# Designed miniproteins, single chains, part 72

Each design is a single chain, and the fold is of that chain. pLDDT is the mean over its residues in the fold that is shown.

## One batch from the design tools (miniprotein)

Design m2653
Fold by ESMFold2-Fast:
Structure m2653 (fold): chain A 83 residues (1-83)
Amino acid sequence: MPEAEKYLASDDLEDVVKGVELVAEDLETGKRMSPEEAMALLKEHEANVTAVLSKDPELLRKQASLLTAAAIVGIGNELDREL
């Protein structure tokens, strides 16, 4: 079980932010799990993450932006290695 999963499943705002940051790092670098596994984990916990982060709309937007940017960078890194 990835450490990020326990944070993403938390009902605490700080824990969920930490989980999202861990997922974003793996989406970009694949350091702990592959980008595909990181995306699957995020989608599995999407409802909880959204519910917890919706208590702070600015933080929700910031985390969504971070995940989008990390995914784009990760795609670029994969293309650079394969193409």
Scores: mean pLDDT 77

Design m2654
Fold by ESMFold2-Fast:
Structure m2654 (fold): chain A 93 residues (1-93)
Amino acid sequence: MREEAEKLFEEAKKKFEKALELISQGKYEEAEKYFEEAIKLYEEALKLQPELTPEQRQELVEFYLAYAYFLDSQGKEEEAKKLFDKALEVARA
């Protein structure tokens, strides 16, 4: 379980980093796909390992904030707000 969750976090981080790279290139549609893949991997990791390390918590907060800012920039304000709320929940835990 722990090792499986760690692998999912690692895969999610790689997808997140690729999304940020694509944003820097102006490839917004591809970036959104990588954010969608990353969130699925992060959520699966949380199901396997709900107790996060401080490093995992920081990474997840950074992810939710980055994805929220991206969605807000694309005019998806309601979806962005949900991710800002998720970031706040993780940061408080």
Scores: mean pLDDT 84

Design m2655
Fold by ESMFold2-Fast:
Structure m2655 (fold): chain A 68 residues (1-68)
Amino acid sequence: SEEEKEKEKKAIEHFKKLAEELKKNGSVKTDEEIKKKLEELLKLAKETEDTEVAEEIEESLKALEAKK
């Protein structure tokens, strides 16, 4: 549906923004705020059944959890 496609686009855009934040240099380490945003995106990706985006977000979350 158009609504599902729109949610997927939002999830991808937000994921890209968070990937940029994670790569940001000269700032504080990855923190809970970024993790919370990724969790919200993961929920949206799962609701739209976008497995590929969900997997990428899960990978990022696992990397954050492992380092924390």
Scores: mean pLDDT 65

Design m2656
Fold by ESMFold2-Fast:
Structure m2656 (fold): chain A 86 residues (1-86)
Amino acid sequence: MKEEAERLLKKGRVYAIQGKYDEAIKYFEKAIELDPKNVEAHLLLGDVYFKKGEYDKAIEYYRKALEIDPDNLSAKAFLELVEKKK
């Protein structure tokens, strides 16, 4: 359900802001389970993996976001950024 996925994204963002990345990941993964084409969920998961230094996983999620929305400028920009850090 879209509303439930959005609720999980908001909860995950609160954990991410607190630096609780593992908790944030759990909520973002649940959001993707409910709404597999949610671009924002994939971007947020990529962002959290990037902040954890898990660049390969960050790249995977940014690429998944681009598979859903090929014109997503944020996904393109973040993918370029994380590949440069690798």
Scores: mean pLDDT 83

Design m2657
Fold by ESMFold2-Fast:
Structure m2657 (fold): chain A 63 residues (1-63)
Amino acid sequence: MFGVRVTRTGPELDFSLLPREGLVGGEVLGPDTLLLYFDSRETAEEAVRNLRAAGFEAELVPP
């Protein structure tokens, strides 16, 4: 399982914009911080790219 930490910067986080491909679960770490869990490294890395392209601060969390 691979984690992606998302911190909102600039635009508001809209849950309709969150990647759903390979998404297994998630948790709220703070008012502007989410931790999303993916079933594969490839899906997690794609989620990081998509979230960054949408203006969010996103990073892959090592397992």
Scores: mean pLDDT 71

Design m2658
Fold by ESMFold2-Fast:
Structure m2658 (fold): chain A 87 residues (1-87)
Amino acid sequence: SDELDEYIEKGEKAFNEGNYEEAIENYEKALELAKDIVPELLLAKLYLKIGEAYEKMKNYEKAKEYYEKALEIFEKYDDDYGIELAK
């Protein structure tokens, strides 16, 4: 949906500007919209984006949680590229 794409774009913009908390808020809104209606690989990509934002904030515990969520989905689909990104 346009709303899903808007939240992803807002998250990417905030991340690129160093506004990691704002990036996480927008990616979490995208996750809420995506949860029941999009391919699980898109959820995995959103989890990676949230994990990366937490890592930039030096919140390694939260970063690990989101990377592990992404990894579980990538492993389910044998996505070797996604698995390497989530490690």
Scores: mean pLDDT 83

Design m2659
Fold by ESMFold2-Fast:
Structure m2659 (fold): chain A 100 residues (1-100)
Amino acid sequence: SEAEKLRKEAQELLARGEELLKEALKLIKENESKLSKEQQKKVTILLFSMLAELSEIWLQLKKIEKSTDIAEIKKHLEEARQALEALEQSYKEIKKILEE
């Protein structure tokens, strides 16, 4: 019961990260022609950061799926939450560059 709730939360973190990456890619495509070369470089670096953090969320979810220890699951879930926060920060920076 508790483990199932934590696994569901981890799946929701991954889904949120995937949603933000899709939104970032759409916004980049719609605005890329308006960007300077320097802005394009910054957006590309931030996009790679989002991909790295999404990969981290996925890895933590795989650890959660294989674990039966509630304390271990909670630790990996917290690591996934931190990765999502970093991904969300990169997304906000991309939006700021594209809206300036």
Scores: mean pLDDT 89

Design m2660
Fold by ESMFold2-Fast:
Structure m2660 (fold): chain A 62 residues (1-62)
Amino acid sequence: LTPEEEAEVRLALEMIKAAIAKLSGDNQAAAEHYERAADIAETELGDSKLAQEYRNAAEKAR
């Protein structure tokens, strides 16, 4: 895998964890996983727009 593909896989895992937390009613954990997805999008994929979308999702989850 390229570094970008590895980052995409880790981002997908954080999104799955956020979804599981939200289904469990753990809004704080869901927000934390969205924030981790945002960090991967910004720092490893260089996608600041995608990062902002995930930060917005984290804020809404709280």
Scores: mean pLDDT 84

Design m2661
Fold by ESMFold2-Fast:
Structure m2661 (fold): chain A 59 residues (1-59)
Amino acid sequence: SKEEIMKAVQEMMRLMGETVDRILKVRQDKSLSEEEKEEKIEEILEEFRKKVAEVREKL
């Protein structure tokens, strides 16, 4: 339904915002090497992709 689609869009926007914030924290972490930052960002993006897929499956 239209209601379910709108709710899914809002949830995806929320997840995007959380993902951006997590990436920014990793990028700002001076204790991490360049390679460690890239690995953590890849993990964050993979988690985001899985969460988006779960939202899409409920539609």
Scores: mean pLDDT 85

Design m2662
Fold by ESMFold2-Fast:
Structure m2662 (fold): chain A 65 residues (1-65)
Amino acid sequence: MVSEEELENEITLALGRMYRAIGELLEDGKEAAEWYRKAAELFAKTPGAEAEAEEARALAEEAAA
């Protein structure tokens, strides 16, 4: 059985991935950047998601440009 902490981390990771997907579907760059920033913050709080956090930050910067 996963611990409560492990389960919370999995939920946070899933939310981050969902927020990234929302950003990918949006045509408005400013709005997409906001969702990517939210995804990056969730990934940054999740152990082992450092690569996904970095990718989401890069996507946010690109979308906001």
Scores: mean pLDDT 80

Design m2663
Fold by ESMFold2-Fast:
Formats: structure tokens, C-alpha cells, sequence
Structure m2663 (fold): chain A 65 residues (1-65)
């Protein structure tokens, strides 16, 4: 969907900005954000999760890997 495509773009952009990687996975009706990087990448992933949750109306969970 267009909203899921927007979620991917937001996550990729946040990962690049933080010097890390942030990936979105669809888990049923929920979204998971997987973060590879330091504390700044995790902080930006949490902000991205808030935006993605608002746009998609889905529960978003953030995991450091």
C-alpha cells in the first residue's frame, strides 16, 4: 500500500541520517522496525515509529539488533 511504501521510505531515511540501518517488517496487523546502529539510530527509529504509526494506523515496535 502507499502508506506502507511511505513507512519504508521514512525508515530508510532515518537509518541513513543516523549512519545506521532501519528496516520495516510487516507482522500481521503490526509493524516491526529493526535498528542496526548506535544510540542515535535507535532514537531516530523511535521517532520514525511514531510517524509511521500515525500514518498507517498500526502498532509499531522498535527492536535493536
Amino acid sequence: STRLAAADIIAIGAGVEAGGEIRVEVKGDELHLYVEGGERALELARKAAEIVSEITGRKVSVYAV
Scores: mean pLDDT 82

Design m2664
Fold by ESMFold2-Fast:
Structure m2664 (fold): chain A 86 residues (1-86)
Amino acid sequence: SDEEIEELIKGLEDEDPEVRAKAALELGKYAVEGNVRAVEPLVRALTDEDERVREAAQRALVRIHLLGSEEVREALEKALAEHSGK
């Protein structure tokens, strides 16, 4: 649901890296199911200070590439292009 996705996006900014990693994994599931709004927050999580969060985000994005819809994969390509030059 929209509410659950918003809660998970906020979870990516939690002080506890374990909470952020779990949020990244759950957002990845929503992105695979077609929720394009989950994609950009996951791309931002690739630059998280904690390795576990970066690994969770990377795994989520790989699954989106392999299992996601065309729309979700297009959102991923756009988000990666926008964030790769920062």
Scores: mean pLDDT 83

Design m2665
Fold by ESMFold2-Fast:
Structure m2665 (fold): chain A 58 residues (1-58)
Amino acid sequence: SVEELERRIAEVHARIDKLIEEYNKETDPEKQKKIRDEIRKLGHEHSVLLAELARARA
């Protein structure tokens, strides 16, 4: 449903915001890389959900 997709998009967005906050506080390059990799993964999930939402609203 559109409502479920919007909820999932909001959840992914909140997770990305938290990771950005953690990234800005992190000083270890290896840990920074792991956070960047997770942000990239969530960014891909966000794009997929937006495409699904657009399709559901068409």
Scores: mean pLDDT 86

Design m2666
Fold by ESMFold2-Fast:
Structure m2666 (fold): chain A 54 residues (1-54)
Amino acid sequence: AMKEMIERVRRYVEAGDAIDSGLDEALAALGERSPEDKELFQRYADEVLSALSS
């Protein structure tokens, strides 16, 4: 579940033009269902973005 969401975010980041929109939308949806899952997702998303930026 979470791994699939992270992989989807990674695809958006690789596309280059949907980073902010895709991430914000996914985080908003997760936040409505589970703030705990949102925190976990944010942590992994930050690591992916950091790796891609480096």
Scores: mean pLDDT 61

Design m2667
Fold by ESMFold2-Fast:
Structure m2667 (fold): chain A 96 residues (1-96)
Amino acid sequence: AREREIEEIRRLLEEARAAGRTFHFLLEAESVADDTPVTVHFVVEKDGEEKSLTRTVTAAELAAAFAEAAAFEGGLGMAVLMARLGVTPEELRALL
């Protein structure tokens, strides 16, 4: 199931980038301690319009997700990161 979801997210990201959308993420945290809540904003932008999807995870969970994503290039890395943080293809489609 996870591999299929990652592939769907990757395809959605590729289609969105082909349509001129850009992706970035913003992190909000009060501390760097492992159990600290971190709010992750996945931001999609095109022509000055922004949409975002928000997740709250611990700093340790975020570090683990980034470490997994770093093993992959380009859109696959972003797709792995999104899936590890609980983003579904359905939520990403709604964001686009």
Scores: mean pLDDT 75

Design m2668
Fold by ESMFold2-Fast:
Structure m2668 (fold): chain A 60 residues (1-60)
Amino acid sequence: MGLIVKAVEDYTATKEDELSLKKGELVEILEVVDDEHVKVKSLETGKEGIVPRVYLGNAE
């Protein structure tokens, strides 16, 4: 099981490989893409995509 983190605010996907998140949504980190972006899987929807790391906080 990967690291579970929480979205700290809403994010709207702007590219086809990105995932939209709602504040408080739990996601699993699958891979680090670069220093600013990670690939995640939503635990609510099961969808995968890239999100900016600044929108993610620590798991609670």
Scores: mean pLDDT 78

Design m2669
Fold by ESMFold2-Fast:
Structure m2669 (fold): chain A 59 residues (1-59)
Amino acid sequence: MSPAELGDRYGALGVILASQGRLEEAREYFLLAVEHYLEAGDEEGAARVEAAAKALGVL
């Protein structure tokens, strides 16, 4: 799986976990998503996930 695909999947998991009130696990997956997007050179994807995590109160 590519780093960008991993970023997408971890970001989606973070949103699902945050919606379930599992904020610590959601934060872990959002951080993994940011890391994988940056590894892929996708700074826009990383910024989008960080903004979503902040909007959900996770970061």
Scores: mean pLDDT 82

Design m2670
Fold by ESMFold2-Fast:
Structure m2670 (fold): chain A 62 residues (1-62)
Amino acid sequence: SLLEEAKKIAEKIAKELEDPEEAKEKLYEEIGPLAQKLSVDDAQEASEAAVEALEKLYEKKK
């Protein structure tokens, strides 16, 4: 699913970058093209899920 792809992007970024702020910027850059192919509602849901997954990954690194 597109939501799963967004989460995979977040996980990949979290493995490559240690700085959560830099990772969040990278996530928005990579998810942007994916979101353009979705309905507004699906794009928002996928983006929110990816950001939440990214934030949880960095919380565990503390």
Scores: mean pLDDT 74

Design m2671
Fold by ESMFold2-Fast:
Formats: structure tokens, sequence, C-alpha cells
Structure m2671 (fold): chain A 63 residues (1-63)
């Protein structure tokens, strides 16, 4: 369901989140979804990065 991701990306872009950060979010989501059979460590890295990005988004919204 790529439409869901597109809506999320547009929402973040309208919030003023840098496009570079949005692109990273999309890449992490695609990596985690497209090949879960990859080494578990890769999924762990993606999860950590996603959590850090989420924290930044929450900081922007809290302002």
Amino acid sequence: MQAELEKTLEFLKEKGIPEELIKKLLEIAELARTNSKVAPETLKEAKELNEKIQKLIEEVEAK
C-alpha cells in the first residue's frame, strides 16, 4: 500500500521536515519491508534509525 507512505511523506514535507530526512525514512521503510530475510542485524540498524528519526519528528511537532 504505497499510498499510505506517500501520504505520510507529504505530511512530513508540509510540516517543514527536510526532504533529505523524509527520503531516509522512506528508504528505511522500504528496506525493512522489501527483504526481511536479510541479516537480522540489518533490521536492527533500520529500526534504530527509524526510532531516531521519529524522535526528531516528535520534537518538531512538540514545538
Scores: mean pLDDT 65

Design m2672
Fold by ESMFold2-Fast:
Structure m2672 (fold): chain A 74 residues (1-74)
Amino acid sequence: RRELALETARLAAEAGLLSGISIEEAAEELLSLSEEELRKMAEALRGGAEKLEEAGRTEEARVLRELAELVERL
């Protein structure tokens, strides 16, 4: 599970979503979240992806969908 959290944090860092926190810190935060919080995060990421797709930002939408899938697997 820690490996999946690190993978998720790395993708979030590449997408510019970490806002100055480290990949290790982001991974630890993800591991501390409840199943409910992780589900809410995945839902928010999918909603963001749909908005980006509607705006023609297809590659960014794809990255958010990939993040949502990784978060769901945590």
Scores: mean pLDDT 79

Design m2673
Fold by ESMFold2-Fast:
Structure m2673 (fold): chain A 80 residues (1-80)
Amino acid sequence: NPEEAQEVARANEAGFDVTTFEKEDGSYRIALLPRDESEESLEEAARLMVEINPDISFEEALEIIKKLLEGSKRVREALR
């Protein structure tokens, strides 16, 4: 989907890492992870994620981002 590819490119340019998460219905959605874990970066990532996934609330987006960041940290620590 060209529109999704464009959103991914914009997110990467804005300093976000693009990943996916699975919803309860088994569908996959795009998630945005900030490279900096400041509150402002988390809120911006959550806001953009809601824009891409309008069926998800801001609070749900923020929780998904936090869970994905924790998973990413564990992988990085395992590689050290």
Scores: mean pLDDT 70

Design m2674
Fold by ESMFold2-Fast:
Structure m2674 (fold): chain A 88 residues (1-88)
Amino acid sequence: ASNEALENLASKIEEFLKLIEKEKEELKKSLPPEKAKEAEKLLEELKEKLKELAEAVKAGDYEKAKEYLKKALELLEKIGKIVEEAEA
């Protein structure tokens, strides 16, 4: 069994996935069409990696969880740069 902290983390990741879905719609309205499409693609990849991260955490697979977290952070950084460039 995973410890309570890991179970709570998985639950919070699932909640965060709902926020990403809403943010995808907001960004589509706020960004130029080409930047919005790029951000949407990265947000879809981020959602997939976060789902994989949540599953790995629930399974107690720390090696997979680490890898998926790394990929999710890389995607967040790319999304942030797109938003920053579009607002600049």
Scores: mean pLDDT 75

Design m2675
Fold by ESMFold2-Fast:
Structure m2675 (fold): chain A 68 residues (1-68)
Amino acid sequence: MKLLEERKIGNLIGRKEEVDGKTVYSAYKNEKERIEELRIERAADGTYYDSKGRKILPEAGDILEAML
């Protein structure tokens, strides 16, 4: 795992990481606890998946990418 980017966005912390050749985006509710509010994975075809492996709406992925 490699941390590529971390940003504070309002009350959230956004993280962009490389995990096993994939780009993973995560948002945390607060800095101290790192409680995950939203996690998405971007597949090679540009499709986004949530932490449960479900395909998420492109809008959710685009919002998180714009935040990060």
Scores: mean pLDDT 64

Design m2676
Fold by ESMFold2-Fast:
Structure m2676 (fold): chain A 60 residues (1-60)
Amino acid sequence: VETELSELGRRGMEAIRAGDMETARRLSEELSRLLETKVGQKVSPETVFRVLKNVADARA
């Protein structure tokens, strides 16, 4: 599960860096669902997107 989350997070950050906001949003929705179903953690897609953007910006 952690490896799936890490992979989706990496792809989301790559999409943000590439300017592909549609892909970044879709991956944030996927991460939000995976967190709820596999980890039991309820996080909104908007929150996931914000976290990914902050990490991508910090490492840019």
Scores: mean pLDDT 76

Design m2677
Fold by ESMFold2-Fast:
Structure m2677 (fold): chain A 57 residues (1-57)
Amino acid sequence: MKEEIEKMLKEHPNDPELQKRLEFAEDLARRAAENRGKDFTPEEIKKLNEEYKKRLE
């Protein structure tokens, strides 16, 4: 996810939505590393996607 966002941002460097997505993805990676370094479950990913959309609004 993060690498894909970085690629998109390289093509669209002035896209504020992609900038916010990158920051959010990095924040999520930090949280995962803090607790266990474990990948998120599908249920957690679904919940995070909903939270992420609300944060962008």
Scores: mean pLDDT 68

Design m2678
Fold by ESMFold2-Fast:
Structure m2678 (fold): chain A 78 residues (1-78)
Amino acid sequence: PADASPLAQTATQILSLLREEGEMTAGELAKKLGVSQSLVTRALNLLKERGLVEVRRGPDGRRIYSLAKDIFAARNPP
């Protein structure tokens, strides 16, 4: 039984959506998940700190999020 917090649940759903869609904004994620943009932004910040998501600026200045591409990810730590 993992932490069933709204933040952890939202983070998991964001990873799934980014896997399917490739790139999305926080607003698009909030709309698709039916949650507040504030909660999505908190989850995205957590995922970015964990190195699971990367962010770039779109042509309109919005933040665009995608799954981190860890080509050099180390094997499981002992």
Scores: mean pLDDT 74

Design m2679
Fold by ESMFold2-Fast:
Structure m2679 (fold): chain A 95 residues (1-95)
Amino acid sequence: KYEEEIKKDPNNATAYLKLGQYYYSKKDYEKAVEYFEKAIELAPDSLVGLQAYGLLADAYRELGDTEKADKYVAHTEELSRRLAERIEQLRKELE
């Protein structure tokens, strides 16, 4: 299903995120990593990127690569903080 979406639009970051989640659910963590990395490549500073970083950390943990998992947890925390600050800034501008 999501592979068809990617064939129609190769820049669909959401489709790559969903395809990664699909392979993660099948315990194909290596495939999940590939698709989460592609989602991050297309939309790094977004909610899709935030979800992909978190899931990438989970996938690396399942693969036994705790060092990479911890690195991507740190990326998730930093991006979450930056997005929260941006939302707060935008709310203050709209007042």
Scores: mean pLDDT 80

Design m2680
Fold by ESMFold2-Fast:
Formats: structure tokens, sequence, C-alpha cells
Structure m2680 (fold): chain A 100 residues (1-100)
């Protein structure tokens, strides 16, 4: 369990970094064809991040209902929150700027 969520948290961090790098290129590009290509890549990464966020959110909900959710110690709560934070926040920022 904890090892699985550590790997997903690392994946979310990597995808978040890639999303923000592509978005920075998108904002600094004046070529319409390059913007369209970057937008497509951004949408693919957003989809993957939202899928990770959904999985983590479902697990958080389950653990909260079971009275087992914790952020400290040997629990997976920290890793689950890391997945959510690194997925939802960068997607929300990109969508807010793109007015979507």
Amino acid sequence: MKEEWKKKAEEAKELSKRLLELFDKYLNTTDEEEKEKLQKEIEEIKKKLLELADEASEKIDQLVKEGKFSISGESVGGELLSVVANSILPVAVVEAILKR
C-alpha cells in the first residue's frame, strides 16, 4: 500500500513538472501550430493527473470512512495528499489561465 502510493506520488510530481514546463512554453510561443501541439500534450498530461487525483481521492474517502486516515507516521495519508496536491493544483492553474 504505502510503496504503491509513494510511486504514484512520484509519478504525479513528474507529470506536474512536465505539465508546467509545457505550459510555460505554451505561454511564450507565438507560433499558432506550435501552440496547438503544446495544447494537445498539455491536455494529455492533465488527463493523467486527474486520473491520479481521482484514485487518491477515492482512497482518502475510504480511509476517512474507516477512521484510518492519518497524515503522520506509517500511514499513506501524506502520499495520498501529495498525489492530490501535485495533480489538482497544477491542472487548476492551467485551466484558470486557459479559461476552461
Scores: mean pLDDT 81

Design m2681
Fold by ESMFold2-Fast:
Structure m2681 (fold): chain A 61 residues (1-61)
Amino acid sequence: SSAELLAFYVRLLRHSARTLSVEDLEADAKALLEQMRKEGLSEEDIERFREEAERIIEEAR
């Protein structure tokens, strides 16, 4: 999938990290992953998002 679409979902999660608790942020990341799969992003793009999401969540702790 396009790098721009991946970057869009990463920005959404970073925006959520400013207002959500860690637990809500984990739930948001899971929902975004499911949406990315439904939109047909590659497993490689999904893995890159998962790695970035783990980093964002760790920073929010």
Scores: mean pLDDT 81

Design m2682
Fold by ESMFold2-Fast:
Structure m2682 (fold): chain A 83 residues (1-83)
Amino acid sequence: LAYNNLGNVLESLGKLDEAVESYKKAIELNPNFAEAHANLAIVLTKLGKEDEANEERFKALELLENNPEKQEKVSKLAEENLR
């Protein structure tokens, strides 16, 4: 939770490398946190790391399919960013 929010703030400030570290910590605390995987994919795309970004997007989508409770919110975010 806290690290995911920190990553969002760092991304908005243009501190993309620090945002990656924050999202990584969010994932370390909760590997099933689909939103953190989706947000990490966005930052990796901005850094030009498309292969890593695609891996994280795929993980986010898989986690959403296994967690229907959060599917409406997080899959919407992942879908909008994956266009």
Scores: mean pLDDT 75

Design m2683
Fold by ESMFold2-Fast:
Formats: structure tokens, sequence, C-alpha cells
Structure m2683 (fold): chain A 65 residues (1-65)
């Protein structure tokens, strides 16, 4: 569970560095990501992240800004 979370956070940092995410927040058991644009690639990335975080027992939310 902890290993999965560390890997997922690393993916968020990579996506932010690539300009795909404006920001992300972790609040208790909820992870919120802020997408720069509503593109098919960003939606796919958000779906993949959702699966990883939900498998780890977190609630995942994606917001387009």
Amino acid sequence: KEIILDQAIAMLEIAKSAGLLKDYRVEGDTVTVYLTEDTPENRKMAEDLKKVFEEAGYTFKAVVV
C-alpha cells in the first residue's frame, strides 16, 4: 500500500513536470488532481491514476482548470 502510494505520487510529479497537471492535493484519504486541459490523453492519464489510488484505498478526483 505504501509502496503503491509512493509510485503514484512520483507519477503525479512527472505529469506536473510535463505540464499535464497544474497541481495536485492529498487531503487525508482523498487525492485531487488539476488537469491543464480536457484532452483524451489527460483523461486516460486521470483514469490510470484513479485505478492506482483507488487500489491503494484512496478517493480520487480529477478537475479540469
Scores: mean pLDDT 76

Design m2684
Fold by ESMFold2-Fast:
Structure m2684 (fold): chain A 70 residues (1-70)
Amino acid sequence: SLSDKEKAEILKKIVEDAAKKLPEKYKKELLTKVNEIYEKFEKGEISFEEMKKEVEKVMDEIEKKLNEER
């Protein structure tokens, strides 16, 4: 079984791969916000479950912005 630290690293990689498909503006926003969330997790300020929820919220916000520009 994977540790929470290993799960966090996998989640970060998934987000980085998803960001490659985005326009540069949204790529920077997504990566900046996810890195801030990841730092909170590394410092023990949030759990992995809280990290996952915050990352999903950021991704949803980016998707909404992309839909507004269409």
Scores: mean pLDDT 84

Design m2685
Fold by ESMFold2-Fast:
Structure m2685 (fold): chain A 80 residues (1-80)
Amino acid sequence: MKEGRELLEKGARALGLGDYEEAIKYFEKAIELSPEDLELQHRAYLGLAKAYRKLGDEETAKKWEEKAREIREEILKKVA
């Protein structure tokens, strides 16, 4: 329901304010509450990648970018 989208919005806001650790927590919770929402998961994975890169964790950022790519491919397959 609405909770996943609200957490995604809170994560994006925290990311914009430079609160990267808070952004990570919101994005992780949004994913947990929205396991069937591929669009939300894709956006959350991109947010996680950006937050981890800003914190200097390049390896973790790359892992989230890879997950975002995989979800994008899954979304495209469902439209075909």
Scores: mean pLDDT 83

Design m2686
Fold by ESMFold2-Fast:
Structure m2686 (fold): chain A 79 residues (1-79)
Amino acid sequence: RIAELLREIEAAARAGDGERAAALLRELLELVRRRYEEALASEDPEAALAALEAELRAAEPLLRAAGEAMRAAGVRLPP
């Protein structure tokens, strides 16, 4: 789950475990990519994409917190 992975990334980064934070970030990026592919392949791609975008929007505060923790730990955000 996107929100759960973001919380785990923040926790790992705050604990100074940059390797785990980076690994979890790679999992998050792969999950989001797969979710977009599934949405595009659904019988109603517009509704499926809107639902995914709403989930990502709801996770924005968690994304900011994870990003700040990763920067403090020296882990770079992806481009």
Scores: mean pLDDT 78

Design m2687
Fold by ESMFold2-Fast:
Structure m2687 (fold): chain A 84 residues (1-84)
Amino acid sequence: SPIELIEKAIELVKEAAESKDPFERDVLRTLIDMLLAILEKSYPELKEEIERARDEVHAALDAGDYEKAIQTLEELKKRVEEKL
């Protein structure tokens, strides 16, 4: 389900925020991006919402703003739930 994929992405962002290892953060960031890419490809009917959220998450992670990345994914989750 798209909700489960978004929840997994949120978990990975939280894990990255708690990590003290820059290498671990980079690996988790790659996994987050891969999950969002899979979500976008798997649910073309949600593409606009996912693409916008993915861009915002990329920008937040680039800035080290893990709280903003989590907020963006929680908002995406709400929008997707409203369309079900």
Scores: mean pLDDT 83

Design m2688
Fold by ESMFold2-Fast:
Structure m2688 (fold): chain A 62 residues (1-62)
Amino acid sequence: GPLLARATVTLPATSPDELALREGDLVLVLEEVDEHYVLARSLATGRTGLVPKSALEVLGTV
């Protein structure tokens, strides 16, 4: 299944394609987009968007 990850930093969305993060938020990593970004879904908001890989700590598969 998709990877469960936790946001390690608070980041605003600066474009419509980005997912806003709050430190401690849980996200599902749906797809790797490139070497720097993943497509993720927030479990708190249900929103999907681009997230920098450096902002996430992988917890495991679900």
Scores: mean pLDDT 84

Design m2689
Fold by ESMFold2-Fast:
Structure m2689 (fold): chain A 72 residues (1-72)
Amino acid sequence: GLREELRKLILRLIALELRKIGLEFEIELLKKQPLTEELEEKIKELEEEIKKLEEEIKKLRERIEELEKELA
């Protein structure tokens, strides 16, 4: 049912938000070290992964909002 689908989407949203937090934490740890060109490249890679996660999170939030409106 729609409530089961909503729960699954919420759990997926939580998982993606936690992954995003983990990547942000990795960037902050890298920034505490002397910045080499290799570390700057690694930070850029992590920032690009965060951007991809933000797009997925946005799509999931929109789908959750649609289902919540159907269940209201």
Scores: mean pLDDT 85

Design m2690
Fold by ESMFold2-Fast:
Parts: structure tokens; sequence; C-alpha cells
Structure m2690 (fold): chain A 96 residues (1-96)
């Protein structure tokens, strides 16, 4: 369980770094905070809060993709960030 939680936390950090590389520092900070909260909820056995934080992170990245749709390099990095968040969500579900 601890190994899955650590891997999920790393996926959120990777997603945040991709957002930062895209020039979206506020989005990167939000992903880090939501990822930490999701992992903490998973450790506490609160699967509803865990799912809510993962969903919030996904929606923020999707919104950023829509807002930056004209910038192919930004969209590509955000699509990779979204994949990392989805991977983190799967790992958290397996840990629960």
Amino acid sequence: ADALLAEAEEKFREAAELAKEAGLDELAEAIRELGRAAVEAARAGDTAKMAAHVTAAQLLVVGAIIDNKENEEVVKKLEEALKKILEAGRLLDEAA
C-alpha cells in the first residue's frame, strides 16, 4: 500500500512539473496541493475525498487545455500531465 501511495504522489509531482514547463505555475501548485490531499485522504481510508481531489486535478488540467488550445506545445504537456493524474488515480484506487 505505501509503495502505491508513494508512486501516486510521484505521478502528481510529474504532472505538476509538466504544467510548470508549460508556463502554468499556478496550475502546477494546484496539482501539487490536490495530489498531496488525495494521497492523505487515501492514507486515511477516505475514498470519497480521495476521488474528489483527483477529479478536481483532472478538471483543472482539462480547463487549462481548453484555455490554451491554440498552443500545441502547451496542450501536449498538459495532455501528458492529465495522463499522469489518471495514472495516480488508478494507483490510489489500488491502494484503497
Scores: mean pLDDT 88

